Designed miniproteins, single chains, continued (3). Designs and how they scored, part 5

Each design is a single chain, and the fold is of that chain. pLDDT is the mean over its residues in the fold that is shown.

## One batch from the design tools (miniprotein)

Design m8142
Fold by ESMFold2-Fast:
Structure m8142 (fold): chain A 62 residues (1-62)
Amino acid sequence: SAGEEAAERIEERRRELGRVVEKLFGVKVEVKAEAVDDESALLTITALGETVQITVPASAVS
């Protein structure tokens, strides 16, 4: 589904960004993406012991 493909692309992009943030600021950032439905992906971002969840439409990563 489009949501699953979006989740995979988002996770890959955020993994690279997390590496840059860790190198520049010494902060470990973990990003997990999962498909919510065919059109949306849920991002779970964990940094500094805190967790934030954001829903992203699949169209945002095409």
Scores: mean pLDDT 70

Design m8143
Fold by ESMFold2-Fast:
Structure m8143 (fold): chain A 80 residues (1-80)
Amino acid sequence: SDAEIERKRQLIEQSAQELIKEANTYTSKEEAAELEATYNSYMREVYELLQAGKYDEAERKVSQMHLYITGVKGKSKEKK
């Protein structure tokens, strides 16, 4: 049980970090600076939830972060 919980925590953490890394590949320098605070806020919330043992909420927060990043990517492509 504890080992399975620890594995789930690691997978959630890795997924969140991979999303941020991917986002940095398509944001401009100016947009990256504006988004940094938002990314850091999401990551802080994910870590706090993981530390509290709220894994389902942490997974939900990563999903919210993914949707936010996808929206930013779409907007950046449409901004001409």
Scores: mean pLDDT 68

Design m8144
Fold by ESMFold2-Fast:
Structure m8144 (fold): chain A 60 residues (1-60)
Amino acid sequence: DIDEGMRLIVLGVLKVIAEEYRKRGDFKKARMYEEIVRYARENNLSAEEVIKLAEEKEKE
């Protein structure tokens, strides 16, 4: 299923973003992205929903 494939790719990208923030010492943003990935997995969010959630969290 293409939707499942896109979801896994988006989650992988967010995990890499979290790791990059950790390397830069931005632990607050790293944890934010880690929490987004966890929530998305627990609630089976679509790729589009994950992207929108990340955009909303970045505006905080």
Scores: mean pLDDT 84

Design m8145
Fold by ESMFold2-Fast:
Structure m8145 (fold): chain A 87 residues (1-87)
Amino acid sequence: EKEKLRELIESIYETYEELREAALSEESLELRKQAEEKIAKGLSEKAQKAAEEARKLAEELGLSEEQKELLAREAAIITEGREIKAE
């Protein structure tokens, strides 16, 4: 269950390898918090697209609805975090 979800998250992170390496850094944690705040006000088009792609992947892999939603949220957070970092 959780291991399969982790595998999908890692597959998404394969494109964002730098963010994975910085996962424990203070900068990475601050970016995540800022991304979550922006998501609370509404998803950007890029974050919505990333969430939709994550849902599609989870559905194709037979994950539960709960796991699919968690994966979609993670994809949206990562996407918003990248936009904040790029500025």
Scores: mean pLDDT 67

Design m8146
Fold by ESMFold2-Fast:
Structure m8146 (fold): chain A 89 residues (1-89)
Amino acid sequence: SMQEALLEEARELFRRYEAQIRAALAAGDFDGARALLDQALAELERMARKLDFESQQELVVLAGRLAATAAPVVEPLDQSVLDRIRAAE
């Protein structure tokens, strides 16, 4: 009961942070995406300390999925640079 409630909370936390990290990456905010990942990992770690070993393994998988979501691909050209070039014309 308590274990299942904590796992449901962890899954909701995962979905919330995954969406926020993806939004930050789509905006080119890689520093913001990294900060969100670090915050989410810290929260999952705190939850893991209240869980048994088998339940902790599910949180490790969720942490890995968040890290994979936050992995940088190619940094897009900064929009502020594009705006300055456009203003110069």
Scores: mean pLDDT 73

Design m8147
Fold by ESMFold2-Fast:
Structure m8147 (fold): chain A 92 residues (1-92)
Amino acid sequence: EIDEEIARYESLAKEFDELAKKARAGQLTEEDWQRAREIVRELVPENAEKVLESIEKARKEGPQALAFELDVLSGLALINLGILKIEKRRKE
C-alpha cells in the first residue's frame, strides 16, 4: 500500500522536475505538454482544473513562467513523498 504511494509520488516529482528543465530550455514537446497535463490530474485531483488553467496561462507567458509552475508541482510531490515516508516509519 504505502510503498506503492511512495513510488508514485517519487515518480511524479521526478517527471515534473524533468519537464521543468525541458520547459526552461525551450525544449518542451507537445507530447511532454500532454504528459504534464495528465500528471497534474494525478497529483492534485481536487484542484486539477485550476492548476491546469494556471500552467496553460504560464505556457503562453513563456518558458520561465511554465518552468516555475512545473518546479512548484515537483515540490508539492516531494512534500507528499516526505509525509508518506514519515507515516511508513511511524507504522513500523
Scores: mean pLDDT 84

Design m8148
Fold by ESMFold2-Fast:
Structure m8148 (fold): chain A 94 residues (1-94)
Amino acid sequence: KEVLLELAEAARKRAIELADQYIKETTDPNLKKTLQELKEALERMLEAVKAGDLPGFIEAASRAHELMQKLREHAPDLVRAAEAALTYASAAFA
């Protein structure tokens, strides 16, 4: 359980770093908004795991998944990091 949470945290930190880089480099306000919303969804997802809040986890994970679909063409490396965070966070909820 602890190892999975550590892996989720590491993947989330990587996803946030990549999102921040894309936010600094893009001039598209819609892309900036989507990137910021993904950062928030990943944070809420991890907080839900730590709190044992399964409904909150499902809501945050669903939101993250929607945002990742929008970002696949623009930020494939970010999407891979976010998918890793979601996978480890989901496994840590067992």
Scores: mean pLDDT 84

Design m8149
Fold by ESMFold2-Fast:
Structure m8149 (fold): chain A 85 residues (1-85)
Amino acid sequence: MTPEQQAQQALQEYLTAKGRAMRLYGDGSSSIEEIEKALKYALEKLERATEALAKSDPEMAEVLREELERFKKQAKRMLERKRKQ
């Protein structure tokens, strides 16, 4: 498997995991622990995609690093909001 193929797979896993985390956050019955685990899993997939592209496509890896920073901030805000309920 090439680094690009590894990154593509990890990105697909990230999008699926992010979607699940967003659904859990929107569903008022989900626990903070479930939301946190889902967010952590999504972040791990995005980090893996970024790492896989670092040598083969540094420009795309930079774009993914920006997405990672944005999603980390979003995840922190979501968890803080859920904790204050």
Scores: mean pLDDT 81

Design m8150
Fold by ESMFold2-Fast:
Structure m8150 (fold): chain A 66 residues (1-66)
Amino acid sequence: AMTPEETLEFLYKKIVDYAERLRAERPELQEKVDELINRIKEAMKLPDFDKAVEEIARIAQELRAL
């Protein structure tokens, strides 16, 4: 089974892969994409794993809505 740290890293990699594709296809969104990725990096630092996952999921939904 994945550790909490491995789970967060896995989610982060998937989100960054999506974000890089989005930035390539829609360069006008680059600033907003960078903002959302920085917010995910901050969420990964949260000491509560459940809160970290909830916040990452919320930000990922904002990224997908772009």
Scores: mean pLDDT 83

Design m8151
Fold by ESMFold2-Fast:
Structure m8151 (fold): chain A 101 residues (1-101)
Amino acid sequence: GSMPTVTVEAPESVKAGQDLTVTATATSDEERTFHVSIKVKDLETGEEKFLASKTGTGRSLTVTATIKNLKAGHTYEVIATATDLDTGKSASASKTVKVEE
């Protein structure tokens, strides 16, 4: 069986003091029950934070998260993981966002 497909959408950069909105989407050619989670990692400090998760049934599932209190000059990795709960298979995608002063 195919692995679920996951994509993460985030801007390449954000200004310090602005909230960052990120979106993760899981897709499959067949109806599946997905669990999608989003976390963020500060690449300067190594600190990780869970942001959001959602479980839903369908051919796609979208989760949106807003990240606050981003540190000027830091680079963050946004990591989305989609798990197909019918098969137990998971896929991950990531995107890097730089915080500008």
Scores: mean pLDDT 86

Design m8152
Fold by ESMFold2-Fast:
Structure m8152 (fold): chain A 97 residues (1-97)
Amino acid sequence: MIISSNDLEEIKKLIESLVREGDVVIIVVFGKVSEEEKEEIKKAALEAGAAKVIVIPRPDLPSKPSSEQIQAAVKEVEEKYLEEWQKLVAEQIAKLK
């Protein structure tokens, strides 16, 4: 699951409404975010039942990015982490032989 926003309160609301127990959650935060805010987001997702949480700050993007910038950022994250997840799954399957 991928959640993207520039607003900490919106991210928390999306976590509460969308995250289910055992989910792998990737959160893309547009603009500047502090380490304390990243930990708060991660904690909220874990408390909602997420098995794994990845918080990706995008300070290179404006706080109010265009729909095209949001779509591009989400796609980039999906492609990068999908390949990594596929590798981890393949390694675990190989170990079970």
Scores: mean pLDDT 73

Design m8153
Fold by ESMFold2-Fast:
Structure m8153 (fold): chain A 69 residues (1-69)
Amino acid sequence: AELTPAQLLAAIAVADRDGDGTVSPEELAQAVREGRLTPAQAKALLERADTNKDFTIGPADIARLQAAA
């Protein structure tokens, strides 16, 4: 089964190290490298949370997931 919206929100919280409400591709790659996220979680975030396809998860993407959780 794919990640639920609640699991995607948890993954965003893990990747957003500075709490600025934005997850960059570099933060995502760093979280995977550190073992804080699995590659599957990172892929799910890019495919399902990154709605504008810029490889950055912003406040609007997070708000959609919160509404779905």
Scores: mean pLDDT 71

Design m8154
Fold by ESMFold2-Fast:
Structure m8154 (fold): chain A 73 residues (1-73)
Amino acid sequence: SVVEEARKLAEESIEELKRLKEKGDYMGMAKLQFRTLAEFEDLRLRARKEGDEEAVKEIDKILKEYTEKVKEI
C-alpha cells in the first residue's frame, strides 16, 4: 500500500540521515531530505488519484512525524 511505502520511506530516510550526520556529510543530508520530500509528494498524489482520503491523511501524518524527527537529528 502507499501508506506502507510512506512508512518505509520515512524509516529508511531517518536511518540514512543519522549515518550521514555521523560522517559529517551535511550536503548529503540536505539532498536526501529534498529527495525524500519529493517522494512523499508522489505517494500523496497516488493516494489522491485513487480517492483514498484515509491514506492521504495517514501519509500526511507520517510526513509530519518525519519532519519533526529530522529536526531532532
Scores: mean pLDDT 88

Design m8155
Fold by ESMFold2-Fast:
Order: sequence, then C-alpha cells, then structure tokens
Structure m8155 (fold): chain A 74 residues (1-74)
Amino acid sequence: MVQLSPAELAELQALLGRLQGLAKRLVDQGRFADAEAFSRRAQAVLDQLKAGMPIADVLARLRALIAEAEAVLA
C-alpha cells in the first residue's frame, strides 16, 4: 500500500493535470499517436507507483514526460 503525504499527493495531481493538458494540446494539433504514447507512459509510471516505486522517482519520471511532451509541442 502506497501512503502519500498531502504535499506529495498534491504535487502528483498537479503533474498529472499538466501532463493531461499537454496530451490534450497534442490531440488538438492532430498528433494523436504522440498523445496516446504519452498517456500510456504516464499510466506505466502510475502502475509503478502502485507496485511500490518511491514517490520521488515517480514525480521525477512524470516531470521528464512533461519535458518531452513540451519539446514535441515546441
């Protein structure tokens, strides 16, 4: 069972919201394959959190995905 502090949960939710916003922008630009790929990679990171990955590593991986999605949109 993964137990997150309120601060960790808030940061996780903020990063997921940002990544969802970027995926929506990819869809809006007709980049459906990229949006699907980033959504699958985000889900894999969340599955790793459920499997016991430390939250710090999960947050770092989500930040890396956000940076990659922003680079694709630039």
Scores: mean pLDDT 83

Design m8156
Fold by ESMFold2-Fast:
Structure m8156 (fold): chain A 70 residues (1-70)
Amino acid sequence: SAVQEALDAVTTARGLLEGGSVEERPEEVRRTAELLSDENLKVLEDEVEVDPDFLAELRALRAELLAWAE
């Protein structure tokens, strides 16, 4: 499900950020950020009744990952 994919992306994002692996795995950082893209989040908003606070958390995690990808 789209919700499960988002939850898996959150788990991966937190693991990368907390484990200090962002510099060692830039490709994985980019893939995880892509899963949390505005396009994918819009699918969750439009197709699935997800909590707005959950969507805000996903957007915040994406921003943090993209800051490391620069």
Scores: mean pLDDT 73

Design m8157
Fold by ESMFold2-Fast:
Structure m8157 (fold): chain A 89 residues (1-89)
Amino acid sequence: MQKKLEEIEKLGEKAEKNLSEETLEEIMEEVRPIAEEARKKGASMEEVLEEVMRVIRRKAEETEGKEKEGLEALLRALELQKELVEARK
């Protein structure tokens, strides 16, 4: 468990370093209504994370260079978070 938390933290740092504030805000604006709608429908944390990951994957495919690396790091961090949540079942 601890090693996965460290990996998530390092991926988060890489995402923060590679993503501009504008790109991060745009992602948050797109993700926010999706996460809120999923929570309103009683979705589990895993289901909310899956919806968020879909948005980030699409943006990573449309993006190049440093921002793409940041988005890919963020996506990997979310995948590890989902795995940790599932492991508690």
Scores: mean pLDDT 77

Design m8158
Fold by ESMFold2-Fast:
Structure m8158 (fold): chain A 100 residues (1-100)
Amino acid sequence: AEEELLKLIEKKAEEMHEIYKTTPRVEAMYKMIEKMLELIDEAIKRGIEPEHMELLKAALNSDVEKLKELAKKLGLEQSEVDMLLKMAEISKRIREEYEK
């Protein structure tokens, strides 16, 4: 399961690195979030840690209510929840700045 995810991450990381080199700043960060969401959706489709992937998807989409619900269901520690909440806040800020 993790091996398939790592292979997909490596492939998408190369695509994201290309975007970052050619389109820096907020636009590149926004496109990176889109690529991460594509990777997560593919991982869910392939049955790779679907509940954990849904948690990451909620964080990247800044769906704080769903993130908290899934984190509680999965029994995550507060430090892990705090990290995901920070990811949600950063992703929201990137979207808001890009959509200005």
Scores: mean pLDDT 77

Design m8159
Fold by ESMFold2-Fast:
Structure m8159 (fold): chain A 71 residues (1-71)
Amino acid sequence: SPIDELIEKYVKELEKELEGMTEEEFRDSIARYVRKVAEELRKLGASPEEIIQAARKVANKGLELYEKKKK
């Protein structure tokens, strides 16, 4: 779906951006991409449920990337 493609796009951008970052910068970047996907979906007329689900997916993938880099 277009929503899943948008989620994958931002997760890939986030993964690239997390290279060389500190722990605080990782958290801020995750929060920024969660907001960005929510804002873009609102502009496209997505339902509140779709926005929440997409934001959750981006946040979860961001946390997985953060945990991987914390080692």
Scores: mean pLDDT 79

Design m8160
Fold by ESMFold2-Fast:
Structure m8160 (fold): chain A 64 residues (1-64)
Amino acid sequence: MQSHLEQGRQYEQAGRQLEAQGDLEGAADSYRLASEHFRQAGDEERAKELEERSEELRRRWEES
């Protein structure tokens, strides 16, 4: 059984890797999924930070 906290960390790591590769769309999607899992784990602060980062990367991708 995967915990939401563990899944959140996995998606956050995937997002960081995709961002480093220049995949802004993939990074944004991964950070959004990480945010959802952290929210379900009760980590509202981290969920908000990752949601904001996801939105920023999505805007940058749309402006490219």
Scores: mean pLDDT 84

Design m8161
Fold by ESMFold2-Fast:
Structure m8161 (fold): chain A 63 residues (1-63)
Amino acid sequence: SEALRLALERGRRAGLSDHQVNVALGALREPDPKLRDELVESLGENAETAMRIAEEAEREARE
């Protein structure tokens, strides 16, 4: 998808692994807040950066 492409490109530039980018995108789409929080926690110190990149990619892919 366009969102995945953008997130992977930007994530790699920010030092994120492809796994971390996919987890962040999954967290954004997770309807269960408990499971979403567990996914975000699994990203560790990179959680804020990964979630920001994923949110920006999803927003841009819709427009």
Scores: mean pLDDT 86

Design m8162
Fold by ESMFold2-Fast:
Structure m8162 (fold): chain A 87 residues (1-87)
Amino acid sequence: SIEAQLEEARKRFEELKKRLLKEPLSEEEQRLLELVEEGYRLQLEREADPSLSDVEMIERVLRKAKELGLPQELIEKIEKELEEEKK
C-alpha cells in the first residue's frame, strides 16, 4: 500500500537524518527536512513506476539537495549513502 511505502521511506530517511543531524537544526538542516518530504513524494511516484530503483531515487534526492543549496558537507554525506546503496 501507499502507506506502507511511505513508512519504509520514512524509516530509511530517518536513518539518514540520524547520521547527518547530531545537533539542533540549522537553516540548512531544515532544508534537509524539505528534501526528506520530496523523498516521500518520490516513493509514491516509484509505486507508479516500479523501474525506479532505490539508487535512482537517492540520485533524485541528491539532485534536489543540490537545487536547494544544501551545504557541500551534507551533499557529500548523501553521496556516500548513495555509493553504499550501489554496493
Scores: mean pLDDT 70

Design m8163
Fold by ESMFold2-Fast:
Structure m8163 (fold): chain A 89 residues (1-89)
Amino acid sequence: MEEEIKKKIEEARELIEELRRVAEELAPVDPALSQQLRTDVETAEAFIEEAKELLAQGKYEEALYKVNLAILGLTGSLVVAERRRERLA
């Protein structure tokens, strides 16, 4: 369980880096969406910090829930960004 949660935190961090890159790419074309994506990254980082605190307390189910919320939010934001990029192609 603990190792699974740590792996999911790493997955979420990788998604954060991807979303940051996409936000930078979109900044000159859609600054409003770029700012929204940056806010989504901050929200995901907050869930990851909560998950780490819960993990330290041995609350594995709650920690897993928080990291899954981060991943869900990040994947949703990436879908929105991909659709925007398609319109720009």
Scores: mean pLDDT 86

Design m8164
Fold by ESMFold2-Fast:
Structure m8164 (fold): chain A 62 residues (1-62)
Amino acid sequence: SLASQITAYAIRGIGALLDGDREEAKQSVDDIRALSEQAKKQGDTDLAAQAQKIADLLAKQL
């Protein structure tokens, strides 16, 4: 599901930030943002908003 993919990329992004891997963290942010747009297009506005918030929180650490 999109929710599972968003969760997996969020975990990957957090791990990358802890390891100092900025490129992997940035890729995770980009992947989550893409899934947020996909959720929005499918009418899941709550999931889209949650994904966008996660991506923004990760991006602030870059």
Scores: mean pLDDT 86

Design m8165
Fold by ESMFold2-Fast:
Structure m8165 (fold): chain A 62 residues (1-62)
Amino acid sequence: MERVEEIVKKAEKIIKENKDKSKEEIEEIVYKEIGPEMQTLSEDEADEVSARILQAIDEVYG
């Protein structure tokens, strides 16, 4: 799996497992868990991961 897809899937799993938490709490947990991996990405790849994570969170909270 490509690096971006790997990180996004990891984040989506965290979001799915924490659906009962607030939007802000999930964002904090996700970025703590994937933070080190995000530092290995290019700016464009990091932006793509962030956009897809925000979309996944918005699907849960509207």
Scores: mean pLDDT 78

Design m8166
Fold by ESMFold2-Fast:
Structure m8166 (fold): chain A 78 residues (1-78)
Amino acid sequence: MAEETAEKIVAVAKGLGIEVDKDALLSALKSMSPAELAEVQAMVDQAEQALKAGDNERAKQLLHEAISHAQRAYARAL
């Protein structure tokens, strides 16, 4: 679900010291197709695993990629 994905992104971002607008992110995720949302979910899951492994740089990269995908989908839906 988009809400679960948004909460997970916010949690990972908080662990990395990154600020995320949850409302804007949720709007972006809700604009995505199921396939696009699944891709973002996979990136977020990988970011969480990297964070747990102590690889903060990889976690930041994956989180940035996930957010960028959501933002691009939202811009396209407008």
Scores: mean pLDDT 80

Design m8167
Fold by ESMFold2-Fast:
Structure m8167 (fold): chain A 70 residues (1-70)
Amino acid sequence: SGMVYRMIDTGEQLAKDDLELGARTYDNTAKIGKTDGTSSDLAEEAEEKAEKLRKEIQERKEREQKLKEE
C-alpha cells in the first residue's frame, strides 16, 4: 500500500542526479499503481511527473546542442 508512494519519493531523489532514471522510475511506478488499482491517484501523479521530467530532458538536450554549435 505504501510502496507506490515510496517509489514516487525514490523517483524524485533519483531525478536530482539523473533525470532519465527519475523519469523511468515514475513510469514504472505509474504502471504498477494502475495495474494494482490500489493507488490510481498516485499512479496519475507519477505519470504526470514522468511527463514533466521528459520535457526537461528534451529542453536540456536542445540547450546542450546549441552550446556545441556556438
Scores: mean pLDDT 76

Design m8168
Fold by ESMFold2-Fast:
Structure m8168 (fold): chain A 71 residues (1-71)
Amino acid sequence: MLEELKKLADEVIKRLDELSKKYPQNKEIFDNLKEKVTRLLKEAEANPEKAPLYLKQIKSILDFVKEIEKK
């Protein structure tokens, strides 16, 4: 679980960085989402039993990223 969560977090952060370059006007929003993903990862490392809940939150951010990438 935790390894999967780390891999997902890295993927989401990378894609948010790419979106920040494409949409500089929304950079603050993407930077805030990157910070949130980083915090969720740290919380999952501190509380591995709750990792599935944090994984779900990161997946929600990924869904948002995918929606923006379609535009």
Scores: mean pLDDT 82

Design m8169
Fold by ESMFold2-Fast:
Structure m8169 (fold): chain A 59 residues (1-59)
Amino acid sequence: SREEAVATARRLIRERYGLGDLTPAQARELTREVARETGASLDEAGAAVVEALILLGTG
């Protein structure tokens, strides 16, 4: 679900990137990891990553 994808993206950003700005390569890899963990499509995972970054105030 979208909520699960957003929650997963927020967790991974905190654990791996420390809430800093993501490079395009880091954003692409994070999107792939969210998709793998949640079963979301790449489009859904990408939207979830963007939403997570907005909620965390980093993008």
Scores: mean pLDDT 77

Design m8170
Fold by ESMFold2-Fast:
Structure m8170 (fold): chain A 91 residues (1-91)
Amino acid sequence: MSEKEELEQAEKTKKKADELLDQADKNLQDGDGHKAGLLIKQALDLLENEAKKSSPEISKKLLQYKKDFEKKALQRSKDNSEAHLAKLAQQ
C-alpha cells in the first residue's frame, strides 16, 4: 500500500475503535458489562491487527493510540462500575 492508503486505513481503524468504545460505554450504562468487554476487545484487536500490517511509522502511531485507548476504556469501565455500585448502595 502507499503511505497515503496506510494513513487512511489507520484513521478508519481509529474511528471504528472509537465507535466501539462509545457502544461499550452505552452498554456499561445499561448494565451489560459482558457486551461492553467484548466491544472493547474487538476495538483493541482491530488496532493491534492494523498496526501489524502497517509500516513502522504508522504502526508506532497505532500502538500509541491503542495504549491511550486501553487507558480510556479502563477509566470509563471504572467510572461506570463505581456509579453502578453507588446506585445499588441506595437500595
Scores: mean pLDDT 78

Design m8171
Fold by ESMFold2-Fast:
Structure m8171 (fold): chain A 95 residues (1-95)
Amino acid sequence: PRAQPSPLSAADLLAEVLRIIEENGGWASQEELVEALLERHPGALSRSVAQAFLDSLLLAFPDAFEKRVDEETGETLYSFTEKGRELVARLLALS
């Protein structure tokens, strides 16, 4: 699997993150996003790669994400801002 040339683009992964968040009612933890990405792309992603992608995405596009702490679990939950949704739409239009 590691020898595959560009199996997933950053735009494809960003669009997938948006879909996962929407399917989870608008909010998802980083762990939920990692698990869902691994389930949707078996053999194309490892847990460490999915985690590193999400970390880099959150760091590179901080204004694209809203975050809050879940009071029950203590996990940080993420959602897309309007700017984040516009970013996904623009990146998909370029793909």
Scores: mean pLDDT 74

Design m8172
Fold by ESMFold2-Fast:
Structure m8172 (fold): chain A 75 residues (1-75)
Amino acid sequence: MKKEEEELEIVAEIYLKANGLNVDLEIVKKKLKEQLEEAKKEGTMELIGAEKEDGVLKAKFYNKDTNVIFTLEVK
């Protein structure tokens, strides 16, 4: 699997766990990919990395308008 695909899967898992949703992972990945591509085109937000370590999922986003980096984390 390519690194970008792995990072998108981690973001989708974070979204599902954080919102307590039981939805098809592939549907969530598709919608998130579309939303992230749109945000990148608008220059508002970019996914800069995602990792899975010891059962903890982390994703980092950069907001270009506010120059802020925020991290989403779930177990």
Scores: mean pLDDT 76

Design m8173
Fold by ESMFold2-Fast:
Structure m8173 (fold): chain A 71 residues (1-71)
Amino acid sequence: DVGDLLRKSIDDIINQANKDKKNGGSSSTLQKYADQLQKLSDLARSVGDTSLSKEGQKQSDKFKKESDKKS
């Protein structure tokens, strides 16, 4: 199921982004994760998974804010 793959991809990116944030990841690295989460959020919405889309968007916004604080 494409939705299951999207969920796994979003979860994997969130986990990697949180690890990189803990290890002092750069502004550009956190922005990259935010951009990836935004794209996956948009894909989740396009396949009708509103809950997954909202989660992805929230996490994208979070990592964008963290990126801005480091720049």
Scores: mean pLDDT 83

Design m8174
Fold by ESMFold2-Fast:
Structure m8174 (fold): chain A 82 residues (1-82)
Amino acid sequence: MKEEIEKVYKETLELLEKAMEKIEKETGDKQAVEEAAEYLRKELKELKEEALEAFEDPSKKKQGERLFEQLVNLREELKKLL
């Protein structure tokens, strides 16, 4: 699971960067795009770390699975924007 969480997190970050670059080129508002990107990068990092922590605790397996599913869903949503 750790390798899968790290892989999905990395793919999601790469897609986020592509989406933000596209929006910046279309809107020209670099400051608003960068502020949104920083917020989303922080949220994704926290989600990844919470998922990893949950999978280290057998009592939190279901919580870890839900957090991983949220990360996968974010990746799929970003793919649809590109």
Scores: mean pLDDT 80

Design m8175
Fold by ESMFold2-Fast:
Structure m8175 (fold): chain A 85 residues (1-85)
Amino acid sequence: SMSDFLKQVKTLLESAMVEISMGMRTLTLDEYLDEIRRIAKQYNVPEEVTEKILELFRKTYDEILKSDDPLKVLEEGVKEVEKIV
């Protein structure tokens, strides 16, 4: 379902923030984006919604890397994901 897709996107954002905060990078940004595309296809998510989520993920990831408060950036990114139908 769309709800299950959005929950997995939130989990990937949380995973990225935790890895960055720990100085670890198991996955690149592009690998996170590829995983989101894979999950979107699995749940038959509309392409328009998938592209919006990919843009939001990229923006949030970049802001986490540059922020003095990565947890706050994550919380705002999660809220934006929750606003998508």
Scores: mean pLDDT 82

Design m8176
Fold by ESMFold2-Fast:
Structure m8176 (fold): chain A 94 residues (1-94)
Amino acid sequence: STSERLARIWEAAKAAVEELRARNLSPEDEAKMLEVLGRAVQAALAALMAGRSLEEAIAAARDAATKEMDRLNLSPELRALVEEILARMEAAIA
C-alpha cells in the first residue's frame, strides 16, 4: 500500500541520515549531503502521494538528487557517497 511504502521510505531516510552523521564529515559537507538526500526523499514522497509507482518514485528521487548535486557542485567523493547511500535506501525499500 502507499502507506506501507511511505513508512519504508521514512525508515530508509532515517537510516541514511544516521549513516551520514557517522561519516564525521565537515558541517558544510554534512549540510550539503542532507540537502541532496532531503530533495531525493521529497521527490519520492511527492511521486507516491500523486499515485505513481515505487519505480517512478525511485526515478524521481534519483533525478532530484542529481540536479541538487549539480546545483551544489558536489565533489566526486561526495557524489559517490550520495550514490552509495541512495543505493542502500533503494535496496531497503524494495
Scores: mean pLDDT 85

Design m8177
Fold by ESMFold2-Fast:
Structure m8177 (fold): chain A 75 residues (1-75)
Amino acid sequence: TEAAKRAAERAVYEERRDELQARADDLHAQRQAYVARAQAGDSSSATAQAQKYLAELRALQDEVGRAVAEAVAAV
């Protein structure tokens, strides 16, 4: 049922709540760091940090998306 699928998705987030929050906080800090470097005129360091941030953001999105898809498919 749709309710069972939503419960499975919610369980993935709840089981990983502290981990996901810590990773979100880290990504937020990385974003603020490269914005600050760009504003300070350090464009090359800002670009390198932005690329690292985007790679980690994509990896997290792919990881969570896969876990949710697997949990929903199991219902």
Scores: mean pLDDT 83

